# Designs tried in a protein design run: designed miniproteins, single chains, continued (3). Part 110

Each design is a single chain, and the fold is of that chain. pLDDT is the mean over its residues in the fold that is shown.

## One batch from the design tools (miniprotein)

Design m11831
Fold by ESMFold2-Fast:
Structure m11831 (fold): chain A 107 residues (1-107)
Amino acid sequence: DKELEEIKEELLEAIKNKDAEKFRESAERLLELRPDMSTVELAELIAEIAREAGDEELAELAEELAELATIGKLTRSDVIELVVKYLEGEVEEVKKFIEEIKSLKPA
């Protein structure tokens, strides 16, 4: 799908350039194109694109988000917002939030 490949290229450039706004816009367009995409699938795709962009820290972060999504702790909006905060330079705040979520016991 040409449109999917164009969105992936936009996400890749946004990650390379630390462009949080462009990342959000492209991620929203991805979800419009793929409304059935799960939170896990979104996080895994972000990890793949981050690795291609050479951002290993974001790739590792997105892999942790995928793990949290598998146990129902994150929504697609949560994943997008956490990546946006990472790109804005709020890396330590994102890491603290992830550790807090990991520490929560299932009810």
Scores: mean pLDDT 84

Design m11832
Fold by ESMFold2-Fast:
Structure m11832 (fold): chain A 77 residues (1-77)
Amino acid sequence: MSDEEFLENNRGENSTLKTTTNDLSLADLVCTKCGYKSTTQQYNALPSKKCPKCGALNSFVDSAALGVLEIKRFLER
């Protein structure tokens, strides 16, 4: 019966039991120009340390800081 599907589901469950990265949106930084999300490690690996999406230099901020800006914009509307 479902035993055939269990093998495929077991692969999924094994992926869950294995370290499925503990990643939960590991994006530390967000580009203020285009909203591209990146980790500090990815940003440091970039040539000229610019956004790979829009090319803006030193435009990355912590994602928490972006949340504050969103609240301010919400209040203006």
Scores: mean pLDDT 57

Design m11833
Fold by ESMFold2-Fast:
Structure m11833 (fold): chain A 99 residues (1-99)
Amino acid sequence: VLSGMEALEIAKNGSFEEVLKVVEEIVEAMKENPELFPTYMNLLQLLVDLVVELYSKEETKEFLERVIKLLEELKKENPERKEDLDALIKEIEKKLEET
């Protein structure tokens, strides 16, 4: 399982494909460890902010669309988390519109 520090390091120094894999691993970790859900939500927000800062418009759009898709699937599997996930999805959708 990927640590938060490793995820952020990959976002800064890794390839775009590695960053896409990292977000998939974080969402999977959220499914496996519901007690750590708030921690992984915060990590996802940090990754989104880093991608918006460091990557091209086209890569940023692809990343944000992928994150929204993963969070929508997570919401279907965890309806009790719908409110928190909807809030994050709306924030990411706003960043996608601004990109």
Scores: mean pLDDT 80

Design m11834
Fold by ESMFold2-Fast:
Structure m11834 (fold): chain A 107 residues (1-107)
Amino acid sequence: ASAAALAAQDARNAGLTSPNGRAALKAAEYAAKVALENDAVAAVELRGTAAQGRGTAASDVEFVVEYKPGKEAEAKEAAKKIEAAAREALAAEGVTGGVEVEVVPES
């Protein structure tokens, strides 16, 4: 995506420029990297108010990690790393919201 496309997205999702939004973006970038490098993970999705650009200083950051058949334990370890990175990002931005990472089978 171009810088103009990102700016247009930010205009639609003003919350992404907030502390919660910045933390969610950093966590999502890390989650995408973990998914790409981990053969146990089928997909990672950012959910909830943060994904909609409506996060506040007290909003949670929510992820869903989908695992490939037989890879639940490996995906749970990947989910712990995503959760730790998201909690660190929220703390760095002074956000009091929590982190939720749900691990589900690939559908």
Scores: mean pLDDT 70

Design m11835
Fold by ESMFold2-Fast:
Structure m11835 (fold): chain A 72 residues (1-72)
Amino acid sequence: EVDELIEALKSPDPEVQVEAARRLGEIGRETRDPEFYEKVRPALLEAAKSPDPEVQQAARDALVEIHRALVP
């Protein structure tokens, strides 16, 4: 499913992109896996450049959430 969520971040539908970013953030928080973060970071960074403010914010929130889960 992670690969499907990464693909969903590239969706032309902003609602799909927002849901994908939020789910990736939740998975990262629960798994606390640095390998997961390295895998999803490039796609989330691209989504954070979105002209859609909801997509931009959701991607940024996901990056922060995943990173915080990895910090001791």
Scores: mean pLDDT 82

Design m11836
Fold by ESMFold2-Fast:
Structure m11836 (fold): chain A 69 residues (1-69)
Amino acid sequence: MAESIKELAEIVKEVAEKNGNQEAVDHAQRAIELADTDPEAALKHLMRAVNLLPDEDQEEVARKANERA
């Protein structure tokens, strides 16, 4: 759902900002913006943002997502 995409993208953006990964921040921001109007494009941007994160940051995203569930 669009809301779940936004929530995950916000977590990815937060982690990327903390670690100075501006390209991941930009893709996460686009995912947030597109989640309601184009969920397919939002998911593609979210996937790119996650793939730009190192393994340790991906684990932090998963941890934060589980905490918010």
Scores: mean pLDDT 80

Design m11837
Fold by ESMFold2-Fast:
Structure m11837 (fold): chain A 73 residues (1-73)
Amino acid sequence: SELERELLRKEITLNMLRIGISAGELVLEQAKKNNKPQEVIDAIEEDIEALKKEKEEVEEEIERLRKEVEEAE
């Protein structure tokens, strides 16, 4: 099913975003430990928040696709 393939592609994207967020949080922790400038810390936090927003959007797309798969059966 094409809908099932789209769902799998979105689930891959979701897992990539989860990894990206976790990596970003580790970078943020290291930046704080190394007393990086506040500008650098703020930029990392903004990047993490952008990834979190993308994650929420992908999660909503996955929910819609799951309903479409269930309705197509």
Scores: mean pLDDT 87

Design m11838
Fold by ESMFold2-Fast:
Structure m11838 (fold): chain A 67 residues (1-67)
Amino acid sequence: MFEKFDSDGDGKLDRGELALFLKSIGKPITSKEELDAILKEFDTNGDGYIDREEFEKLAKKLGVKLE
């Protein structure tokens, strides 16, 4: 699942890749402020990206099953 949205293959999701994931689960984000809030909540490393562990926490909070 993570790898489907990690278009750069760097093991991290940027804002655009995160927005595509949210759209795929029926929760499209339309504002920069909503994406910034999600990044701030789940980006525990403070690097401006969502890594695999942070992505799993986000998906779990949104009620998405990861396989």
Scores: mean pLDDT 70

Design m11839
Fold by ESMFold2-Fast:
Structure m11839 (fold): chain A 106 residues (1-106)
Amino acid sequence: SLQDVEKEVKKLEEAVKILEETGEKVREMIRQNAPFEEIKDVAVEGLREVIKAVSDLPLVEQKMRQSLQQVKAATTKEELVQILDDAAGYLHLMLVAEKAHKLELQ
């Protein structure tokens, strides 16, 4: 229904915002030469917040949980940035698709 699609759009918009803010914090910490483990903790926390925001979207939640596992396994700052960028790209594609679906239902 239109109402269900509107709820999904809002959840995806919140998830995108959290992940973009997390990515900016990670990039700033890298610029300041913060310890790798502190940068990694910020990335983990950000993805956990994203997972919580999309908890009612099973396929999106599953993809974000995979990204969290990748962050936990990461050993370089470059890997952390790439994982967060890939996750953000996925969320943006899902948001565009849901917004297009909303327009078709209007």
Scores: mean pLDDT 89

Design m11840
Fold by ESMFold2-Fast:
Structure m11840 (fold): chain A 93 residues (1-93)
Amino acid sequence: SQLEKLLEQLEEMKKKIEEMKKNGEKIEDIMDYVLEKLNEMLAQTTDPAVAQALQDMIELINKLKSDKSISDEQKIKVILTELERLIRFLRER
């Protein structure tokens, strides 16, 4: 199903973020990767509640990109935490 595909994509994103962090990739590159994948998912969904949840996540990442008061490590933790919350939201539908 479309929902199962989205869940698999979100789990893969979590693994890729952890890999990128381990490889010492820049936070901007990690955030750009996440934004690209979330926008791809948003383009594929017709469910308004799923679209809103994806859009909220995109807005959060854009706010994190502009916030100079938060460390790179903390930004990654926020992103991973919010991805887990999004996964839970989608599983409970």
Scores: mean pLDDT 87

Design m11841
Fold by ESMFold2-Fast:
Structure m11841 (fold): chain A 66 residues (1-66)
Amino acid sequence: SKKEKVRRIAREAVLRFLQGEPSRVLPLEEYEKAVKLFKEAGFSDLQAEIAAAHLTDEELKEVLSL
């Protein structure tokens, strides 16, 4: 359940990157936590970094609460 939610959020974020959405600057600690969670969910380093940089505020809060 939690892992599938993380994967869904990461895929949506990567899709925004592919659609040309600009990257966001996150606080370093929040960014690193999101990247770690996406990597644990099976994403590559690059995919996890892209996903973290393209999260909405709501998605970021949701991911960090997991």
Scores: mean pLDDT 86

Design m11842
Fold by ESMFold2-Fast:
Structure m11842 (fold): chain A 96 residues (1-96)
Amino acid sequence: MEEGVKKAIEQAKAAGKPDMARILEVSKKAYELAVEDPEKARKIVEDAAKEFEKEGKPEVAKLIREVGEAAIRAALIEAGDEAVEEAERARAAALE
């Protein structure tokens, strides 16, 4: 379920980036909130990225934006499993 996040933290630890633990926690929070409040989930990721930027860690800020967005998308895809067929049908209709 969180394979992308786990792979990212594994790579970051291999590269000596301890901040990935903070990224994982923020991403899990965003993942849990994404279905109920996607705007708040995105705001949590953005706020965390800005904090890393203020700490002089622009690369970590990029990582939290990427990992957090992936977590939000994963949560919405899982929730969308129930409505995927209707969304796909709506897109097909919109193409014509």
Scores: mean pLDDT 69

Design m11843
Fold by ESMFold2-Fast:
Structure m11843 (fold): chain A 70 residues (1-70)
Amino acid sequence: KLEEALKEMEKAAKEAAEISKSEETKKMVNELLARTKANAKAQSDEAGAKAMELGAQHLKGLRDRIASLE
């Protein structure tokens, strides 16, 4: 559901931002989250939910890389 996908994406973004020591990386994470939300609003609820689910997966991967690098 859209609500669940949004919560997962926000959680992943928050975790990535929290472990990042770089202000630039935090900005990129927040921009990615904001753009995905805006894109979801422009599409149907179902397409928007799928877009946010994919965004959450990408943010989780980014979080893992940030943890290993920072």
Scores: mean pLDDT 70

Design m11844
Fold by ESMFold2-Fast:
Structure m11844 (fold): chain A 71 residues (1-71)
Amino acid sequence: SQEKIIEAAKIMHELLEKYDLPEELKRRLEDILVRGLILNDFEGTVEEVLALLREHHPEMAAEFERRLATL
């Protein structure tokens, strides 16, 4: 659902205010979310975001996953 991807993007932007990430990682996350919106692929987009975050910032990944569970 495009609506769920938009909500995931909002959660991500809130987390980017709380956690400090390199600009390159921020761009990669935004690219994944934009592609997800174009393809209307919520599940694949979430898996790709979580894979990237688990590699580079596991604590942020855990909080993102927890907040997604409320959608």
Scores: mean pLDDT 84

Design m11845
Fold by ESMFold2-Fast:
Structure m11845 (fold): chain A 80 residues (1-80)
Amino acid sequence: TPLEEALAKVEEKAKEVKELIKKKAPDEEIKKKIDEYILFTNELYEELKKTESEEQVAEFRARVTKIEEEVQKLIDEYRE
């Protein structure tokens, strides 16, 4: 479904951001990947607005929130 595809893209970009931070990639590469991650996260939230299933909305919101918390923690550590 569009929701599953959107979430998969967010998960992939989150993984890429985490990997770039862990290997201490150049700041420019990390910032570019964070921007891509934010873009795909926004696309997922737009797909959630179109979703009529309350069960799916709750499930996908929980999953994206967990990803956002994990990525934000790494970004905060990287910026310190």
Scores: mean pLDDT 83

Design m11846
Fold by ESMFold2-Fast:
Structure m11846 (fold): chain A 69 residues (1-69)
Amino acid sequence: KEEEVRELVRQAGDKVGEIKTAAALAGDKVTLELATEAGGRAKPPTKEIQEAAKIKDPVEMVKAVNSLP
């Protein structure tokens, strides 16, 4: 699972900052560290990011953030 999250974070591009915010809200330290390594700066927590942060599976959470407009 961690390697899958790492690959999704690498593919996120402009969404890395949103992933970092979602991971912080979810208390997911592993995903937070991976997004930080990728150079993400935390974005303000939008309603969409807060909804994504409710997803328990880190892989599905990152996929949800990457699917945001």
Scores: mean pLDDT 78

Design m11847
Fold by ESMFold2-Fast:
Structure m11847 (fold): chain A 98 residues (1-98)
Amino acid sequence: MAEELRRVADEMLRAISEGNFDAFYEAMKRAAELLLEAKQKGIDVREAVDAPPGATEEQRALQRAVFALQAGIDYAEEKGLPKEKVEELRKMLEEILS
């Protein structure tokens, strides 16, 4: 889990650095899918978001992925990502944190 979340976060950063907006969207979607999978496996992702600095590596990876996805969605909306795609990603994020 933690390794996969780090990998997708790296893909998001690489896509932004390369100016590849399509790759950035795909990486955000993959991050959301991994976070939903974690929730389906019984991981409390919402609790991980409030994790203290001394939290486990797994909790920090979940927290970083959620924050990266939140920031990424806002950035993508500002850059003109279609409203339907923004709404889909936000709906996934709401489900992750519910």
Scores: mean pLDDT 78

Design m11848
Fold by ESMFold2-Fast:
Order: C-alpha cells, then sequence, then structure tokens
Structure m11848 (fold): chain A 100 residues (1-100)
C-alpha cells in the first residue's frame, strides 16, 4: 500500500530531521528559536499526515494552504518537505564545520 509506505518514510525522515536539528543546535548552526520552530514544523507535519491518513484531506488543504488530489499526494508533499529540510540542515552543519 503506497499510502502506508509514504507514512513510514515520513516517520523515518522526521526522526532523522529531529536528530539533525539537535546536532545543528549543539554545533551552533541553529539558534534555540530556529530549532524550536523547526521542531514545531515537524510536529505539524505529523499532524497533517494523520489527517491525510484519516481521509480528512480538506483539513490538510486548509492548514497547508495547498490543494491535493489525494492523501497520497499530500503525504508525498510532506515527505519532500522534510527531505528538503534534512538537506538544508546538513548544509548548515557542513558550513559551521568549515567556518571552524
Amino acid sequence: DRLEELRRELERLIEEARELIREALEAGALTEEQARTLLEDLERARRLAELAMEGRLEEVEKEADVKFESPEEALEALVEGVRRLIESLRKALEAEEKRK
């Protein structure tokens, strides 16, 4: 089931992003405020995924301000969003290490 596969991938990516946020905060690549905002964004992604899994697509669209054709499309967008966040966090960590 593609929907279940996307949900599992999203959960894996959210956990990876949480670890990178902690590492970036500890390394000084993020402020405490930036880390807090990103952690809140990840919690929002989990909530939106739950709504999509329950078939509550109109509520996902309202909160995200984006229209989706299916719950699968909504989950794919969330997966891509977290994936882009992970890439940005890794670049921020690399930049901080090179600055040292």
Scores: mean pLDDT 84

Design m11849
Fold by ESMFold2-Fast:
Structure m11849 (fold): chain A 72 residues (1-72)
Amino acid sequence: MLDKEVVEKLTKMLLPYLSKEEAEKWARAAALVHEETDYTLEQIARALRKYLEKLPLTEEEKEIVEKILEIL
């Protein structure tokens, strides 16, 4: 099962950008990407924040966001 502490941290980060329900959904997808890949939680959190703020993404950040979107 996904690490509940990781999901909680990601959910709190996403609350300024998303509703509580959507933040929890996105946080669970991001936590799964963290568990299944070598990307650090910091890299995943940064990629998600930049994506939601509509900032330019690096190639690595695009790959992270695409993996999250595939799970959603």
Scores: mean pLDDT 82

Design m11850
Fold by ESMFold2-Fast:
Structure m11850 (fold): chain A 99 residues (1-99)
Amino acid sequence: SNILEAFKHAKEILTKAAEELGIDFSLSLEIDSEKGTATLSIEVTLGGEKILEGTWTFKVDKNTPNLKESVEVKKASLPATSENGQKLRDLIIKIDEEK
């Protein structure tokens, strides 16, 4: 319960930060009930530079169901007038068009 609530709160905070501060992020949680572990991974970028990266493993009750959930935001909400913001948006558009 605590790890699921922490994941939900992290998702809400990072989503708000993406809208207000122009960060991009990835956040994932994997719960393995047989191993009794939960692995939380986070990566945060600002202006295309990685400012935070981490992976944490927690113990969970074996009664906790298996879960794989990930959230990714690649909006790059940098001001359109900044040269770095324009370059980053152009790179994201090119990457998405190559899919």
Scores: mean pLDDT 69

Design m11851
Fold by ESMFold2-Fast:
Structure m11851 (fold): chain A 75 residues (1-75)
Amino acid sequence: AADYTLKVKISEETEYVKASARGRRGGTTFVNEIVKKGNDEIKGTVGAVGDADFTAESFKGEKAASYPEQVVRAA
């Protein structure tokens, strides 16, 4: 399918997801749900509201380096 739903966790530092598990917010981190349609098969991964945001590995494997900053603006 050419439609993907990506939920990115945005730290209050920036309005874009960082594929880094920064376990120290404890519930002060922002969570953004982004629905993006892309034929690139961005699987993405959903990061929990906490500092175990998304699995950096999953994100990296799915072109995390290019999508997070762009997709976040959509949310």
Scores: mean pLDDT 33

Design m11852
Fold by ESMFold2-Fast:
Structure m11852 (fold): chain A 87 residues (1-87)
Amino acid sequence: MPEIKPLPKLDASDKEQLEKQIEELKERAKEVLKWATDPRVKELVETALRKAEEALELLKQGKYEEAVNQLESAEMAIAVALLLMKS
């Protein structure tokens, strides 16, 4: 399939890639928690970890699109946490 889409949708063959992305996000979140002093930043990172756990649960159920949506939500929470830590 030669067509490129803006957002990559992961199919069953890409399950391993999605799992890796969730693991990498969890590691990033844990690192942010080590130096987070703002309780709001900590809450956002904890929310991201919960969303990552939900994504893994959806992935186990074969709900790849829902898992991707939860991963995107978790990525957004980490991005907001990092933005708040800069200012």
Scores: mean pLDDT 75

Design m11853
Fold by ESMFold2-Fast:
Structure m11853 (fold): chain A 107 residues (1-107)
Amino acid sequence: MEEDKRLAEEGARLTERAAEHLTKAMKAELKGDKEEMEKHIEEVRRVAEELRRLGEEGSPEIGGIMRSAAANAERAVKSLKEGSSESSGGALGVVGEWESMRLLARR
């Protein structure tokens, strides 16, 4: 189905945006810039909501990947707020889901 490919491409764009904002939030945390960190965390949360909504439009396979990406983004946000080193693991999880969606978009 060409629809799943289109949805995977959109999901890849959203996941890339989440990874970018997670990286910026981590850099802001290291600088002690709480306002900048919270700004980027809010954007990650918005992307996670968009991924969950988009996941309802496709096959169970693409929907599962998008829900997983949203969950990984939310986990990374929680870890950053708690000052946990798990934030890096969450960010890596988001990147992995982005790569998976890119592969689906090319099929």
Scores: mean pLDDT 72

Design m11854
Fold by ESMFold2-Fast:
Parts: structure tokens; C-alpha cells; sequence
Structure m11854 (fold): chain A 100 residues (1-100)
């Protein structure tokens, strides 16, 4: 699971850097480090339910960056909002402090 999350984060950084430039890529690398630390912590706790939510958030994020015209189903939108909320509730404060 953590190895899959790491790969998704690497692909997201590459897509964002390609589309939004080097500075945006650097900000996302900071985000990626924090997400990866959180994922490793969840794995140590055996919290695979939250790990699956983190993975889902990253999978949909990557899909949307690769295809900005991709329309999420109502079910995908709900799951994405829930998983996004979880990730940002855990790392958002640290992330935004580092990019200011």
C-alpha cells in the first residue's frame, strides 16, 4: 500500500510540474513528503481503512490532472471529498505553513 501511494505521489508531482511549472512542482513535493509520512504512520498503526482513503484521494487526483475534462460520478465525488478532507485534516496545517 505505502509503495503504491509513493508511486502515485511521484506521478502527481510529474504531472503538476509538467502542467504548472517548476515552482508548483516544488510545492507538491512538500505535500508529497507529508502525505508519505502520514501513510507510513497509518501502516505502523495497522489503519488500512484510512490508507485506502489516502490512496483513493491520490488516484482520483492523478486522474483529474491527466484528464481535466474527466467527470467524476456522484459516488466518486462523494468518496473524493471524504478522502480529500481526511488528508487535509491531517497534513494541511503543516503543508500550508511550509509553503508560506
Amino acid sequence: MVEEIEKLLEEIVEEIEKRRGKEAGERVRIFSKLVLEYARELEKQGNYEELEKVKYYLEITLKLWKDPNYKLSEEEQKKYRESSSLVYSKIGEKYFALIE
Scores: mean pLDDT 84

Design m11855
Fold by ESMFold2-Fast:
Structure m11855 (fold): chain A 74 residues (1-74)
Amino acid sequence: MDVEEAKKAQENFKEAAEKWGEWERNPENREKASKEELEELAKKLQESVDIGKKFGLEAEGLTKLKKEVEELLK
């Protein structure tokens, strides 16, 4: 079991959550986000969810945020 994977998941989640929080606070910033940026965010969230499951961490918040980003990509 690699401790570095858990650290990476936590950092990726924190960065993604902060970026999404800024977009939620300022809808204009979310409108300016490219489809490519949203796809990269979804990918990082997926990695964090997968790693969280390996360590038995509750991924409810990560799963919710990922779903919202995926809906914007539709």
Scores: mean pLDDT 69

Design m11856
Fold by ESMFold2-Fast:
Structure m11856 (fold): chain A 88 residues (1-88)
Amino acid sequence: MEELRREYTRLVLEIARAALEGKPVEEAEELGARVGELVAEAAGASEEEKERASELGAELGREAHEALSKDPELAREAIAAAEERLAA
């Protein structure tokens, strides 16, 4: 559980950093896809469900990247929150 929570938080942190640093949206899509796969895997999902979760994760990663790129303060808050969770 803790390792899963840590990996999830790390991926979310990387998405927020990618947005704040002006990295390509494709990096956030890849990170989001990995988040989707991780969550589905933890839930014991089927291979088909994992594929769908990966696609949804990529879309959410893209949306997060766009939103955070337009609001650097929100991106900094997201990064700080994720770093705090990783430090605990």
Scores: mean pLDDT 81

Design m11857
Fold by ESMFold2-Fast:
Structure m11857 (fold): chain A 73 residues (1-73)
Amino acid sequence: SIEELLSKYPLSPPNKQLIAEYAEARKLSQEEIEAIAEFLKSNGYDYNVLLDIISALQDKPREEHIETIKNFK
């Protein structure tokens, strides 16, 4: 489950909820979900940074998600 996958990360409840909602809406793979969580880990688990990456991903096809996350500023 998405909840189990995210349990290995010390995510705040708002961060966890936003990732889970987006992942369910877009049917994200485990790799895509982990890439978002790892991106947040490298950016101090900042909720505004999460909002920015999710916004960027919403306009991208699924095959570009991993590349978008890896190259996100």
Scores: mean pLDDT 80

Design m11858
Fold by ESMFold2-Fast:
Structure m11858 (fold): chain A 96 residues (1-96)
Amino acid sequence: MKKKEEETIESLRKELEKRGEKLSDEELEELFKELKSRAVELIIKARRLAGIEIKPEEISETEILQAVVSIEVARRLREIGDEIDRELEERRERLE
């Protein structure tokens, strides 16, 4: 359990660093905790929409950790895309 969480946190840190995000270990742990909570809620909601009723304890730790990484990566990619588009637009305006 703990080793899988450490691997997921390390994966998130590396993805954020590659994208210019610098978080402290404490900020990263808080982010991970919040994403884990959101992942559980989303998994339950998705399965309910499919007609499957599950309890939080029936969700595998691996599934939760995979969902955490996917949620954060998708969110950050969108934010970075928006920032790049804004910078390109600003540079274009300065050249005109």
Scores: mean pLDDT 70

Design m11859
Fold by ESMFold2-Fast:
Structure m11859 (fold): chain A 100 residues (1-100)
Amino acid sequence: SLASEILELVEEIKKEKNPEKKLELLEKMVDLMKKSSIGLQLVAFIKIAELVKTLPKEYLPKAIELLKKMVKYLEEKSDSPEVKSLIEGMKEFIKELEKK
């Protein structure tokens, strides 16, 4: 299932020591998030936020770009209140990362 695949990726990213490989796995997680229900998208975003905070500062611009692509995807696909709330949370997180 998508939920199982996302959880497996979270564990792989936590164990990965190479920041470039962590970003590749995070990109894969974002692609799974795009295919997920809003509930699973919320869970996936929380996990992505935790994992992005573990990246060295030098890799934050690439993570920010990935998150901005996801925000754009969500804005183009849905106007539901739940998706708008997720978009707002993601934009706030991006702003937090840009202050580092």
Scores: mean pLDDT 84

Design m11860
Fold by ESMFold2-Fast:
Structure m11860 (fold): chain A 86 residues (1-86)
Amino acid sequence: MAEVERAVEEVLAAMREAGRLDLTGLSEEEMREFARLLLERLIEHLGDLARATELLRRYLLGEPVPDPDLVQELVAEAYREFLESK
């Protein structure tokens, strides 16, 4: 649990810094919820918390990743799910 919370904070920091996602109008708690959803989606696909966290963080910061198209699709799916939950 502590590892997941730390990973969520790392992803949230990358989301805020990168500007790849339109987070305008979201509260800090909503952004944290979205970061958690993104991380959970990557964990489901990769089966590894540390790998999912690092891959997602690098993608959000615009750094090279092994499967950029796959990561982009997973991020887009999580974003749609997040918007539907509103």
Scores: mean pLDDT 74

Design m11861
Fold by ESMFold2-Fast:
Structure m11861 (fold): chain A 90 residues (1-90)
Amino acid sequence: RVPASQVPPELRAEWALEQVYEETDDLKVKRAIELLWISRFIPELRDLIPKEYVEAILKKLEDLLAKSTDPAEQQAYRDAIAEIRKLYGL
């Protein structure tokens, strides 16, 4: 719940994923985000996340980006979308 404007640039994608985690009622999406967080230490876990849940996370990030009027929040959502697309070749 730290404001996006107080988050360092290198942590913005993490902040954006936390917002999706708090907003979503979909347990499968929450589980996919948990696996993404753990994959920082165990990269092989990224391959265990079905493409459908990666796409669901991206859609939720895009929905939050569209609803945001804060430039710092918008940048955090864009950073997270770009990172996930790059990791999964989307």
Scores: mean pLDDT 81

Design m11862
Fold by ESMFold2-Fast:
Formats: sequence, C-alpha cells, structure tokens
Structure m11862 (fold): chain A 112 residues (1-112)
Amino acid sequence: SLFSLPLLAAYLLAKGGLLPEEEAEEIGKEFDNKNTNDGAMAAADPKGVVQMVDSTKSSYEIAKELAEVLDPAMAEFELERDDLSGARYAADPNKIDLDGYVARLRELLAAG
C-alpha cells in the first residue's frame, strides 16, 4: 500500500484535538495499515516531517513527537472534518491522492 505522510499529519491534527474523534481513529487505522516502509516516508516530504519518522518507534510515538512540532503552528487553527477526508479520495476512491493531500495539509498549516 501507499505510504501516507499526510495520514500521519492528519493523525497528529486529531491528536491535537482539531479533528473529530471518529475521524482520528479512522486515520490512525489507515496510517497503521499503510506505513511500514521507511523509504516511502523519505520520498513523501513535507520538509522536516520525514525526520520525525523512525522505524524503531510506533506510529503512536511518532505522532506524539510530530504533535510537539505542529502544535504551535496549529494552536489557532480550526479544521473542518471534510477538508482532509475529501482530499484523501479526490482522484480515486480506492487510492489516496498523496500529493494533493500533502498540498492541502500544507495550505491549512500555513493558514494557521
């Protein structure tokens, strides 16, 4: 399956309380199912985020570490549920538009 750096970032938005709990759990499951490949993580930069990914750490530990980096940028940001979910399935219901999802997340972080 596709590595999903945007799913990790969305999981961290959920950890920060910016996504509904249901969406957070679904994103967490998608991340756990798809993100077992360190090489794919390196290829899917937002710059700096891949440096938080370590194969010796669980997705939960990675999420905690990345939340510490993202929290200041997101303190004043409110995220609509559909913003990330819609982008996730924009091109093909059976695929994640990874580039579009990353671009959307970066826009949301820049706006906050």
Scores: mean pLDDT 42

Design m11863
Fold by ESMFold2-Fast:
Structure m11863 (fold): chain A 73 residues (1-73)
Amino acid sequence: SLEQKYRFYQIAAESNRSIAELMEKKAERLKAKDEELGPVYKEEYDAAKQAAEQSRKLAREHEEKAQKLAEEL
């Protein structure tokens, strides 16, 4: 149903926002450590940053799909 699809996209958007926030915080912590210790965590920092960007993109896409379905309900 449209209501089930709406709920799926809403949950997916919320989940991806949470993942993005966790990855953003991880990247900030790794950056702080690299500033103190030298560039030991660069690869892990880059991975966290990429994961955050990807999750933000997915959250926006799912939110847009949910909004379109809400307009039809």
Scores: mean pLDDT 86

